# Designed miniproteins, single chains, continued (2): the designs that were tried, part 96

Each design is a single chain, and the fold is of that chain. pLDDT is the mean over its residues in the fold that is shown.

## One batch from the design tools (miniprotein)

Design m7318
Fold by ESMFold2-Fast:
Structure m7318 (fold): chain A 95 residues (1-95)
Amino acid sequence: MKKQLEEEIKRAKEIIEKEAKTEAEKYLMLAHLYKILGKEEEAEEYMKKAAEAAKTETEKDLVEAVTKYMELGKAEDLPEEMIEKARRAEEEIEA
């Protein structure tokens, strides 16, 4: 049902807000959520917001890596360099 989907989206957003450490990370997670839901326009808008919210080189690297992942549609298709870049960015954001 449409109402149930809206409630699930709301719950997912609450989890993202709780888990995300930065604005850039929050928008990246929201972009991924909308991509999974098949809402490409919303996903692209949140990817744009993530890029605008990225303040450090590590945050920008994370946005680039996740954007590439979403273009490919599968994490396993990411180059190893992009995976390392995302891992390093996550470690620096956590510190």
Scores: mean pLDDT 66

Design m7319
Fold by ESMFold2-Fast:
Structure m7319 (fold): chain A 80 residues (1-80)
Amino acid sequence: SADDRIRALLDQILSIIEKEAPDVTDQARSLIDGLLGATTREEWQRHLGRLADLISDNLDDETLDQVYVLLEQIGGVRAE
């Protein structure tokens, strides 16, 4: 299902954050739970924006590019 695909992609993002920025993993998990629980576009965009800010502050450019590819894939699944 689309929800299973989105969850798998978000789990990959969380694994990257846990490896590269372990100190912010709990905050990232909370934001990902917020994304999975979002029922409106506004809620999704709010949690996504906070996640984007978190990763830009805590990941290097190469790791950021990898995470952005995964976020684009999530956007593609949501647009189906």
Scores: mean pLDDT 86

Design m7320
Fold by ESMFold2-Fast:
Structure m7320 (fold): chain A 71 residues (1-71)
Amino acid sequence: KEKQEALDKLNEALDKLLEALKKLGISQEELDAFEKYVNDQKKKAQSLSLEELKKLYELAKGMLEEAEKLL
């Protein structure tokens, strides 16, 4: 299903972003806060429309690309 594929893509991008931030050496406090944020977004994403999921994925992808440039 298209919505499940969009959810899977978003979850993957958020997980990769969290791992990139860990590699960048941000503080444990900031990392814990971001991990909670990621989990909250994943939970919220289950109730989002396909359009909203695509917008959130593009945002997460952009953040991941910027984080990877710093590695």
Scores: mean pLDDT 77

Design m7321
Fold by ESMFold2-Fast:
Structure m7321 (fold): chain A 88 residues (1-88)
Amino acid sequence: SEAEEYKEKGLELAKEALEKAEDAAKAVGGLLRGLGEGLDAALKGKEEGLKAAKEGIKKAEEGLKKGDAVEAAYGAGKAIGAASGILA
């Protein structure tokens, strides 16, 4: 029955949508964690902050290249946090 196939397909789509929402939440968590770590590094000194900013950029680029949204977000957060802390 097409109705049974549509129910199964609907459940599959709902599972995919939930997985995407969970991945997005994890990426936001990574971004905030990175931001905090970057700011903490900058508080230790401009040299430590600059190293953290460079590491964050590298991790963001690596995450983007391998399709790891969580690693990309974490790296971006760390770079932003460190740069913001240095400039403050």
Scores: mean pLDDT 83

Design m7322
Fold by ESMFold2-Fast:
Structure m7322 (fold): chain A 96 residues (1-96)
Amino acid sequence: SNLEKAREYLAKGSEALRAGDYETAIEYFKKAVEYAEKENKYSPVLADAYLMLGEAYRKAGKFDEAKEWYQKAIEVAKKAGDTLVAKRAERLLKEV
């Protein structure tokens, strides 16, 4: 399913991010976004995928892209009722 693929790519991206492979993490999180968007336009999984993509860009030193993805994470998290992800993305947005 699209949801299972989104979660799989989130896990792969998180592993790459932990390993310091930021470009690989960005590519995996982009795939997570693609599958999460196919499943539902506003979901906690999509909000998490946007948040993680922003974090990967931030760690890669790409702060303008990080801001864009954090803003998308806030919007989707609020629409999905995910208060925790919304607050995390708002905090991270202030750091870039």
Scores: mean pLDDT 90

Design m7323
Fold by ESMFold2-Fast:
Structure m7323 (fold): chain A 73 residues (1-73)
Amino acid sequence: NKGIEEFAKELMKKFGLDEETAEKIAKALLLGIDTSEPPNPNGVEIVKQALKDSGLLEEVEKLKEEISKKYGL
């Protein structure tokens, strides 16, 4: 999915996140999917809380909105 790939790349560029973390955040926020093994039913909420605790949630949510509009997600 091009939207997930672009979102992950932008997270890496803007916030210095590694590829695994950026992809996990992108899938959690765009698809509502946790990529942990085994999948955690609260995984999406955990990602959002971690972003909030890091002060990144607002900027990441704005980026998500831009990507979602561009790719119709």
Scores: mean pLDDT 76

Design m7324
Fold by ESMFold2-Fast:
Structure m7324 (fold): chain A 76 residues (1-76)
Amino acid sequence: GKEGIEKLKKRTEENYKKAIDYVNKAIQLAKEGNIEEARDYLEKAKKYASKTSEENRQKVDDLIKEAEKLIDEVEK
């Protein structure tokens, strides 16, 4: 399988780290009231999440859901 190639694994892991970083940034911006920037970073996180393994994608999806809830609550 292609996932057995070390370089491919490193790239998917890098994409996972980027997705997590963007979600955390979106959460921070949402807490600061910067909703427009929070939504932009959340969109970037979704982009990188699509390029990770299925297991890592599930973890990112859960964090994205938490960030979306926070943004919705701050918007009220």
Scores: mean pLDDT 79

Design m7325
Fold by ESMFold2-Fast:
Structure m7325 (fold): chain A 64 residues (1-64)
Amino acid sequence: LTHISLPVPADATAAEIAAALNDFVTDTLGATITVPAALSSSGAVVAVAIKDGVSILVTGVPIP
């Protein structure tokens, strides 16, 4: 499993972060989404994808 932290605006909504993660996975990584980006109970927006048989966890990380 590969872990990627995507910097996201600190003022972005969970929905905006989720859309950004899904777009990053499909458009930048060229990966297939297996679990769409969603807000977790911990407050982090996370998505799971697969590329070339490798599972990738993508987490949105707020930055100033």
Scores: mean pLDDT 76

Design m7326
Fold by ESMFold2-Fast:
Structure m7326 (fold): chain A 82 residues (1-82)
Amino acid sequence: MEEEKEKLKKEADNYRAEAASYVGQATALQRRAEKAIEEHKDDPELVEKIRKEFDEGVSRYQKMADEARKKAEELKKKIEEL
């Protein structure tokens, strides 16, 4: 039983690490987008293109982070039930 709990805990920790990694990647993309937008502020068409491309990437990473976090929470509940 303890062995099974430790395995689930490690899996939950891995999902939390994945979520943190995805959040970091989303934040890095957001910073890159903000810098690029600032550098090209005088070109509205280029700004919109940059915003669209990075928004899609950021949204994707945020969704993956949310999914990983949800899996970690589900595993935490299973550990409590064991």
Scores: mean pLDDT 83

Design m7327
Fold by ESMFold2-Fast:
Structure m7327 (fold): chain A 75 residues (1-75)
Amino acid sequence: MTPEEAVKRAEELLNKAKEYLEKGDIDTAVKYLQEAERYAVLAAVHGLIDEARKLGEKIREIQKMLEEKGGTLTF
């Protein structure tokens, strides 16, 4: 997988996390969020640090939404 593919995969996973949050499936949303973080780390390791930072900001936004709905996060 290229670093650019990792960024795209993370964005797709973040969109899925939001979708499942809206459906009230907190456990599935958490799983997608955790997987998105793994791809963001992969992008950073391969030199896409700015893109990884932006993904981290989006992850934190979803974490806050999830926390407000009573979800728990582990990374």
Scores: mean pLDDT 78

Design m7328
Fold by ESMFold2-Fast:
Structure m7328 (fold): chain A 97 residues (1-97)
Amino acid sequence: MDARDRGIRHLVEALRAAAAGDSEAAERHILEAGRALGAEEEGRRLAEEVRRLIERGLRDEAAEAVSLAVSLIQAGEPGEEALRRAAEYAREQLAKA
């Protein structure tokens, strides 16, 4: 499995975990995605914001942030950019709540 496919697989698992309210699994899979994509800093930021959304009961917004990262990577964005933009989206959702 190439690094991009591995990263996407971890983000899909993170999406499922976020939707289920499993903050530990969501964080772990986002960190693994960041590692696979060579974007560990951006992965850590996304994991932190997604964890905060889940802990506040904002499971749909947490799942939407991870889904945004998947969609951007599938559209050809670099992993670093996709994870950065997803983290920004998650932070904006947290600020609105």
Scores: mean pLDDT 89

Design m7329
Fold by ESMFold2-Fast:
Formats: C-alpha cells, sequence, structure tokens
Structure m7329 (fold): chain A 67 residues (1-67)
C-alpha cells in the first residue's frame, strides 16, 4: 500500500467535502473509511497513525475535527 499517495488523495477529498459543506461527522466517517481500507491492505499501525495525524491536521486548517 502507498500510504503517501492515499494520504494525498484523502486530503484532496476532505477539502472537496469541506467545500460542499461537510461537517465533523462526515469528515470523521470519511477518514475512518480510508483507515479501514489501509488496514485491509496491510498498512502498519505506525502508517495508520501517520495517516490519521495528517488528516487531523488538514481538517483543523478547514475548521473541522476528526475523532
Amino acid sequence: VDVEAVTKAAIEHIRYLAEEGADDELITSTVNTVVKHLEDQGATPEQVKAFRDALKKEAEKLGLKVE
């Protein structure tokens, strides 16, 4: 699994969702869906944490929260 490429795509997707008026719940659900995909593809716990941290940081820039 290419965690860097998935992270970039997920950041672009949550930016799109934020422009469409997405709330914290939808952004959190989207991140959790991608995390499950990464885990299913054999991503390590460290890679999953790095992914979540990157998405949380990006969500904060958009005024949104990932739980």
Scores: mean pLDDT 83

Design m7330
Fold by ESMFold2-Fast:
Structure m7330 (fold): chain A 81 residues (1-81)
Amino acid sequence: SSKLEEFKKELEKIKESLIELTKQLAQSVPGEVAAEYVVALAEKIKEELLKEYEDDPEIQKLIEEFYPKMVEEVRRVALEA
């Protein structure tokens, strides 16, 4: 697989893990609280990935395009759980 294809798979795994964490947290805390915690974690992951791939504009573009959709899905799952 290409570098971009492998990285896209890793981003999808991160999203799936964060959604699962959101569902687990929403069982114990209000959905809004679960969402804020997971979104804060997602923001930290985004910042660390952008720093790691500072010399790779194609990967940075994937991160920037992927992050808003992931946040939207986390918030949706938390409020509908």
Scores: mean pLDDT 85

Design m7331
Fold by ESMFold2-Fast:
Structure m7331 (fold): chain A 119 residues (1-119)
Amino acid sequence: SLIEKIKKILEPLLEKSVPNPELVNEAIQLLMEQIRNKSSPEEITKAVKDYLEKNKDLPPEELAYVIITIILLAAENLSLEDLKKVVEAILEWAKENNRPKWLIDGLEKVKKLIEEELS
């Protein structure tokens, strides 16, 4: 499945990541609320970016775990095109905030996989 391919790409990021259960639960609640409310892709991407911006001073390892959680949850609940928009928004935020290269590279690989599945 696409989700299994995404998980495989994210494995190296997961190994570098550190779980923060409180932040993970906040991110899950945020994304599930957007999905339940049938928010537009633009509203979903804004909510995700706003959440990451609020938490930008946290260790990159903790943010990576949250980002992995958001991507997997989006992959389970959103269309492939909307998933692409979420991943692109996260990648853009990561680049703008000079996040570690290992995180940016992982996000670019996920984006490329989604683009290949859409083509």
Scores: mean pLDDT 89

Design m7332
Fold by ESMFold2-Fast:
Structure m7332 (fold): chain A 110 residues (1-110)
Amino acid sequence: SKELEEAKKIVTEMTKQMNQIIDDLKAGKISWAQAADQIRQLIRDTKKKLVEVISDPELRAKIERVANAAIATVDHILAVAEVDPVKALMHLHSFVVALQQTMLQLLADS
């Protein structure tokens, strides 16, 4: 459907913006706290855009649950970064890939 194609574009754009935040973090342009704040806000903005586009209330509820779980995962990665920033960066890369795949699979299964 046109709705699902628009939703896929929203997820893809979120991933591009997350990778830019990671690049800024790796370049020392932003702190871990700033990166976490930006990623949490990006997840909230993406959730809002997806629930505005998606008419199916069951799919909307699943997306909200995935987005809320993703925010909690960012909080965990930020805590790891205080002790082991190299490990936290590896976790952050894996997180972005997993979140994109989870959201795209949700849209494909709808």
Scores: mean pLDDT 91

Design m7333
Fold by ESMFold2-Fast:
Structure m7333 (fold): chain A 81 residues (1-81)
Amino acid sequence: MEEIENLLENTKKKLKEILENEPDPEKQREKAEKLKKDAMEKFNELLTNELLNISPDAPLEFLKKLEEIMEEFEKKIKEKE
């Protein structure tokens, strides 16, 4: 589960970098969407490759947390517009 938390934390960090380095809201959203897809792919790799005893609820919890991160990011973009 520590790897999942690290993946979410790394995603937050990269989203912050997008907000700081990309002035265009459209490009910020495009980069964020790509980052979301990359995070989901890495999560699936962790599930399939690590042979971890993972709760059937863990994918839903990950998606919920990732969605909350993405919603916070979108709110920050709208606040700057």
Scores: mean pLDDT 76

Design m7334
Fold by ESMFold2-Fast:
Structure m7334 (fold): chain A 63 residues (1-63)
Amino acid sequence: MEEELEKLGKEFAENMKKLTQESEELGRLADENPEYEKKVKETMQKSADFFRESLERAKEIRK
């Protein structure tokens, strides 16, 4: 139970780091091309969804 939660935490941290880097890169490109703004918004939504799913999954593991 706790072992699965720790694994989820590590996976979450790694994915959050990748999403943050992707968001930063796309944010810079958005200044040159407005279509990249949509990708930035999608990446931010992905991080929010992943955070929410991770919390729900942690809750299920601890049931």
Scores: mean pLDDT 73

Design m7335
Fold by ESMFold2-Fast:
Structure m7335 (fold): chain A 99 residues (1-99)
Amino acid sequence: NQEIQQLLQEAENELKSYLSDEKFSVINSLRENAIKAAKEKNKDAAEKALLELNLEIQSISDPKAKQAGYKLLYATAAKVFSILGEDNLADGFLEEAKK
């Protein structure tokens, strides 16, 4: 899905501008783990990685960085559920990522 890929790239670039390289690397690894698990059809592992990503974003103290982090979370969830064939969930997360 081109729209999801575009939102992922935009959210990644925005978040990277606010965070240290160390913090961004942790968040990006969790994002990659969620997508990888979805490609492997491991829904439980994908959802666990999304939960861990959510907790990392919740730990961000700067409000602008935290907002950019939520956009990345929602775009990542849209990608994960799109890969898993859960189109209604993917569409819902895509709309959240666009806000």
Scores: mean pLDDT 87

Design m7336
Fold by ESMFold2-Fast:
Structure m7336 (fold): chain A 56 residues (1-56)
Amino acid sequence: SREERRARLVEKARALIDEHPDLTPEQIRQKLKEEFPDASDEEIDEAVREALVARP
């Protein structure tokens, strides 16, 4: 479902932030687009925003 895909995008974005805290939001979006080509730009942008707000 779209909800499951969004959850996976957020989880991956959080993992990227944790592994590479020096990455910019733009670089994180680019990596997500490469890994989830079927996801829309809107879905990726929302997932990255959500991950950054909840950043540890």
Scores: mean pLDDT 77

Design m7337
Fold by ESMFold2-Fast:
Structure m7337 (fold): chain A 64 residues (1-64)
Amino acid sequence: MAEDEAFIREQLEGAANVYSKEGVEKAIEAVRGVADALTQMRPELRDGAEKAAEEVIKKLKEKA
């Protein structure tokens, strides 16, 4: 498995964890922002970042 997938997931989960206490909407915005930043730095990570962001956001909505 590519190291990039683990890195992307850790960054997105970290953002969700930090902002989850400020509310689900803030956590979702943070996850999307991190995914967008990763895609800007490395366009090849776009598909992986989008997929991981969708999974993290889905879990945030399930807990809300």
Scores: mean pLDDT 77

Design m7338
Fold by ESMFold2-Fast:
Structure m7338 (fold): chain A 59 residues (1-59)
Amino acid sequence: MEELERAAELLRELLKQGVTDGDEINAAFRAAGLDPALIPEAVRRLLEEMGGKELDFTA
C-alpha cells in the first residue's frame, strides 16, 4: 500500500482498538515506519471512506 493508505489502515486499527490518544497514535505510526505528519490526512480519509465508527454519532 502507499504511505497514506498504510497510515489510514493503521489509524483505523488503532481507533477500532480504542486508541484515540494522539501521543499513542503518533508512537504507533513511528513504530510502523510511517510519518506522523500523515495522521491528519489519514483521519480525513477515514472520515470520508467510512464514517461508520464512533464519529458516526458525534459529528
Scores: mean pLDDT 70

Design m7339
Fold by ESMFold2-Fast:
Structure m7339 (fold): chain A 86 residues (1-86)
Amino acid sequence: MTKAELLALLDRRFAGEALADADEEALEAYLKDPEALRFVQEYVFRRIVLHHGIVSEEEAKEIIENSETGEEMVEKAKPKAEELYE
């Protein structure tokens, strides 16, 4: 699977589209690679936080560069997300 194919599948899944079983299996297999998993975590994080205006592009970059896992990215963005709902 190429990065472009991966992003296309993620965009469809993010839009709430049902993926074919073969596409879901290919996505899961690709995400077993730690580098691919990291790339997906960064892409999904940016898409969510920028789409909802939770953080700026500069803040998103800072969080990504200072986070080792997707969970750390979420935790660092959490105070900004809470400001939107409080």
Scores: mean pLDDT 73

Design m7340
Fold by ESMFold2-Fast:
Structure m7340 (fold): chain A 86 residues (1-86)
Amino acid sequence: MKEELIQKLREMAEKYKTPEDIDKVVEELRKLGFSDEVIDGVRDAVENLGVSPREVLETLIQALEEYDKASPEEKAALAARFGLPA
């Protein structure tokens, strides 16, 4: 998986700690190539479920780190879920 993507998400998690930053988080995730499903899920978690942007971003980082270590079958499933290039 792209090391630069994980690093960018870590920077976002440190920078965007409050729900008020969600529009900036969504914009950066869209620029990084995440699917609309993931972007909508992140927004919904922060705005409607009370999850912090940091916690959502840390979850995405964990999923991407698991992707790097995953089997080819798991990589295909994660790539489809997150809109990552094949």
Scores: mean pLDDT 71

Design m7341
Fold by ESMFold2-Fast:
Structure m7341 (fold): chain A 82 residues (1-82)
Amino acid sequence: SLTEEQKNELINFIDNEINNLPESLTHTKLVLEKFKDQIKNNVPVSTLISEINEYLKMVGDEAEKQALEKIKKKLQEVLQEQ
């Protein structure tokens, strides 16, 4: 499971991605907020990566794709440290 330090790192990273998204992407921001809640509730990182991969298959917006790809990469980096 993730340490509190790793959870805080991931949550802060996602918050930065949310803050960089246009206000018009309200749905994307809600999806990213859901990922923060899943991290707080100890959902496995491998499960989160799988969920992001499913979203990436369906997403048409480039800014949304970029945010999801960045978060996926960060999750993969944290998973490799475990």
Scores: mean pLDDT 84

Design m7342
Fold by ESMFold2-Fast:
Structure m7342 (fold): chain A 82 residues (1-82)
Amino acid sequence: MPTLDQIREVIKQGEDALKKKEFTKAAQLAAQGVLMVAQSKDPKAKEEVRRLLKKLREEALKNGDSGIVKSVDSLLSLLDGI
């Protein structure tokens, strides 16, 4: 099972990709985080992945990337179902 520290490492990589405006990479890392939360069922990990998804959504919306916004909305729905 993924640990909280392993999930935090994926979140850090997603935040770094987001700072570089690599939205596709950030979305892929966020999706990996959602899958790791589904396996761990750690409520702290769930909240930290949700924060990454919200930041990614805000930056993608600001940049006009409607495809990434839609992907993030789908990932948030999946995360909320865990």
Scores: mean pLDDT 87

Design m7343
Fold by ESMFold2-Fast:
Structure m7343 (fold): chain A 80 residues (1-80)
Amino acid sequence: SIFDEALEELKKVLSKEDFEYLSFLLKILEEKLPSMTPEQIEQAGKSLIDLIKETLPKEKQEKVIEIVKKYTKKLVKEAE
């Protein structure tokens, strides 16, 4: 799945603790995805990026934000 691909890329960049936290959030998003509009998916991606900027070291932010943006775009396209 798209989520499995995102989790594999994130696991390579994040610490175990940060990965477990983000994986938990992504699982909640995956469960809600069938009821979400493309606009809601885009907004969820933006909210996740804001959380990353608040919680992760600057050195990790760029790579993780790129991954989030990539997979948010894929999910929006599938919801259309």
Scores: mean pLDDT 81

Design m7344
Fold by ESMFold2-Fast:
Structure m7344 (fold): chain A 55 residues (1-55)
Amino acid sequence: MKEEIDKILEENKDKSVSEIMDIVNEAVKDKSIEEATEAMQYTAEELKKMLQQQQ
């Protein structure tokens, strides 16, 4: 799952946080609630790191 999220982030670097979160949520909709929650949390943490690096 983590590798799949990393690919989504790389392919969608030009998109807003909300758009990226929607894409990840759609990609994990068929996963368990636990897996979906972990994927969304990981995505949020990676997006925060990317935003901090732009400073």
Scores: mean pLDDT 76

Design m7345
Fold by ESMFold2-Fast:
Structure m7345 (fold): chain A 99 residues (1-99)
Amino acid sequence: EKEELKARLLRAADELARLEPESFNLEAARKTIDGIDEVEDLKKLLAEAAAQLGILTGRLEEAARTVSELLGVPLEEALRELREAAEAYRAYLEQQAAE
């Protein structure tokens, strides 16, 4: 499970670096992932990465399923939180563009 979670995290980090190259430090992310030994900490970090990817790509249902699986929260709750976060992120980008 630990090795599988680390592999999933590294894949998510690579995708985040591709989507946000100016703001995401891939080297720092890899170092952080390598240093985590607790399965629960890996699950929390992977859920956070999945949520960020869902917001950036619009794949909110996929991200919500991953968060629900890893954290044991209801799928509907995870999806609601992700939709709210995606709306906040969109509003932030619109505000930046209006300058």
Scores: mean pLDDT 78

Design m7346
Fold by ESMFold2-Fast:
Structure m7346 (fold): chain A 83 residues (1-83)
Amino acid sequence: MEYVEEAAREGAEAAGRHDADQGGLHTASYAIDAAIKSGQNIGLTSIQAAELAARRALEAGYLSEEDAERMRTLATILGIMSS
């Protein structure tokens, strides 16, 4: 779990510097990709990894509110009906 959080934080931080204007989509894509890769190594689904990553990155201040909401939306779409 901590690996997913760390990967998402790192991805969001890197993307945030480059994507200030575009924000949500690029930052969310980086964080989701990092979270999915890390989450699969510890048995999480893509949606579980993305949801956890979005929350941690927002709490750490690496994502704006808008970016976090876009990550959540993308996680929902990827999972279609996440339980």
Scores: mean pLDDT 57

Design m7347
Fold by ESMFold2-Fast:
Structure m7347 (fold): chain A 81 residues (1-81)
Amino acid sequence: SAALERAARLLAALLRREHELTGDPVYGELAARLAALLASGRVTPEAIVEAVREVLERHGVPDAERLVASFRRLLEALLAA
């Protein structure tokens, strides 16, 4: 959907900015994964949430499950707007 693609583009841009400001590779990898989903045309809420989960778990981010749940809620709110 156009709303989902718009939300994914906004999130990728924000994550790229956070990577530029912090140097944290988690933000860079998240931005790259979202860009890849956009380029492939396989943008679904499930694919976005799974990409976020994989990146957070791969980098050993504390409270990954809670962060993924918060991200899902944010994505749902963006799609409802």
Scores: mean pLDDT 81

Design m7348
Fold by ESMFold2-Fast:
Structure m7348 (fold): chain A 114 residues (1-114)
Amino acid sequence: VKEYEERLKKDPNDAMAWAELARALFEEGKYEEAIEYAQLAIALDGNDTVVVSKAVEVLIRIFKKRGDYDKAEELKKTLKEKFYDAEEGGFLKTLGTKEKSEEAQKAAEEALKT
């Protein structure tokens, strides 16, 4: 957690660090913050399959923890479709993130301020 927070203070656009921080927050039971930071990671770099997979895995685990198994399965399907049909969109459209890299950068800077 602290290591990723230090990385983000240096570079708020480190999408991988946001995805890792979301995972750590999920492990601490901070589900709402984990959802926000996972979505932020996807918004910053939705084309990095490793970042997207890590962030989506956090979202899937949260929905399963909340008993929303249907939503978790939808996310799994969308992630698979993105890997095979990346050209036609899929995942980024369902998250509404296609024009949010600049807004995500501002949100990242604000999140680091507490």
Scores: mean pLDDT 67

Design m7349
Fold by ESMFold2-Fast:
Structure m7349 (fold): chain A 67 residues (1-67)
Amino acid sequence: SPEEIAKEIIEKYKGFDPTLVAFELAIELLKRGYSKETIIEVLQKYLGLTKEQAERVVEMAEKLLAA
């Protein structure tokens, strides 16, 4: 589930910069085929991002995966 993936990534990258953790989580969820809407909700719920911050993180993750 996206929730279990979020918990795994947050624990794995414990002590790292929160922006880096958010980016790694977005990349992992995109690679697993989760929708942008689901990823935004997960970033808000588990990392405390605003909707606008979460949307920017997802946009950057999509650009890296397309490169």
Scores: mean pLDDT 84

Design m7350
Fold by ESMFold2-Fast:
Structure m7350 (fold): chain A 63 residues (1-63)
Amino acid sequence: SMAEEKAARILREGIAAGRRYSEIVDEIARELGISREEAERLADAALTPELQALARATVPPAG
């Protein structure tokens, strides 16, 4: 769907820019006019093992 494609794009661009995952999810929710829960579901669906590894490498661990 268009929403899934746009969410995946925002996620990829956000990760590449070093944005926090929570901030990326908030951006998806705002840009698509959907709930945070829905945005999180779309982000999780688009988050491949490769993208997850990249996100972990670019964002400092919580602590």
Scores: mean pLDDT 75

Design m7351
Fold by ESMFold2-Fast:
Formats: C-alpha cells, sequence, structure tokens
Structure m7351 (fold): chain A 73 residues (1-73)
C-alpha cells in the first residue's frame, strides 16, 4: 500500500539520519568537543522516539516528515 511504502521510506530516512548523527557525535567527541557530541546524541534520541511513535501510529505520516525535516536542518 502507499501508506506502507511511505512508512518504510520514513523509517529508512530516520535510520540513515540516526547513523549519520551517531558518526558525527563520535567525531566531535574525538575532537574534544563534548557539547557538540551531546547535541548530536540528543538528535539521535529524538529520532529514536520519532521512529517509536511512527511505528505505534501515534504520529501522522505528514507530521513525521515535518519532524524529520526539522532534525535534518
Amino acid sequence: SAREAQLRELEDRITELMMEYQRLAREASKAGNEAEAQAYLEKVRQLADLNKRLRAGEISLPEAEARIAELEG
């Protein structure tokens, strides 16, 4: 279904973004920038919560897209 395809696309985007922010957090920590590392880890936590809410049907697909866009930029 279109909804199932959109759900998979959003879950994939969340997963990719989480992996990217985890990588950036590790790089920031290695550079001694703990404040920047913590900011990236906070984004990972928000993305994990978003994914949980999306899977539980607690958030609409358009709202999830908007939240992903906020966390990307």
Scores: mean pLDDT 88

Design m7352
Fold by ESMFold2-Fast:
Structure m7352 (fold): chain A 86 residues (1-86)
Amino acid sequence: GLALLEAEARRLGMDDLVAAARRLPPDQRKRLLLDALVDAGVKALKDAVDTTLKAREYAKKKGVSLEEVSRDLEKLLELAKKYEEE
């Protein structure tokens, strides 16, 4: 669960980020840690991460639903994982 995300972030030297995240509600903490781990760890998903950040900025600027954009990204991330599996 959330504790595993904190442990993984600490393994990557993100102790300050973990401390900051602990001041947030569990749902926001999970999102912050997951975003940081995705940014730091997954080169194969870099395009999807960059697309997510740009889509989030686009959603804010245009006032469209971020939930719809997030759903499409989750689908792409799951597809990428399946293509990388042996």
Scores: mean pLDDT 65

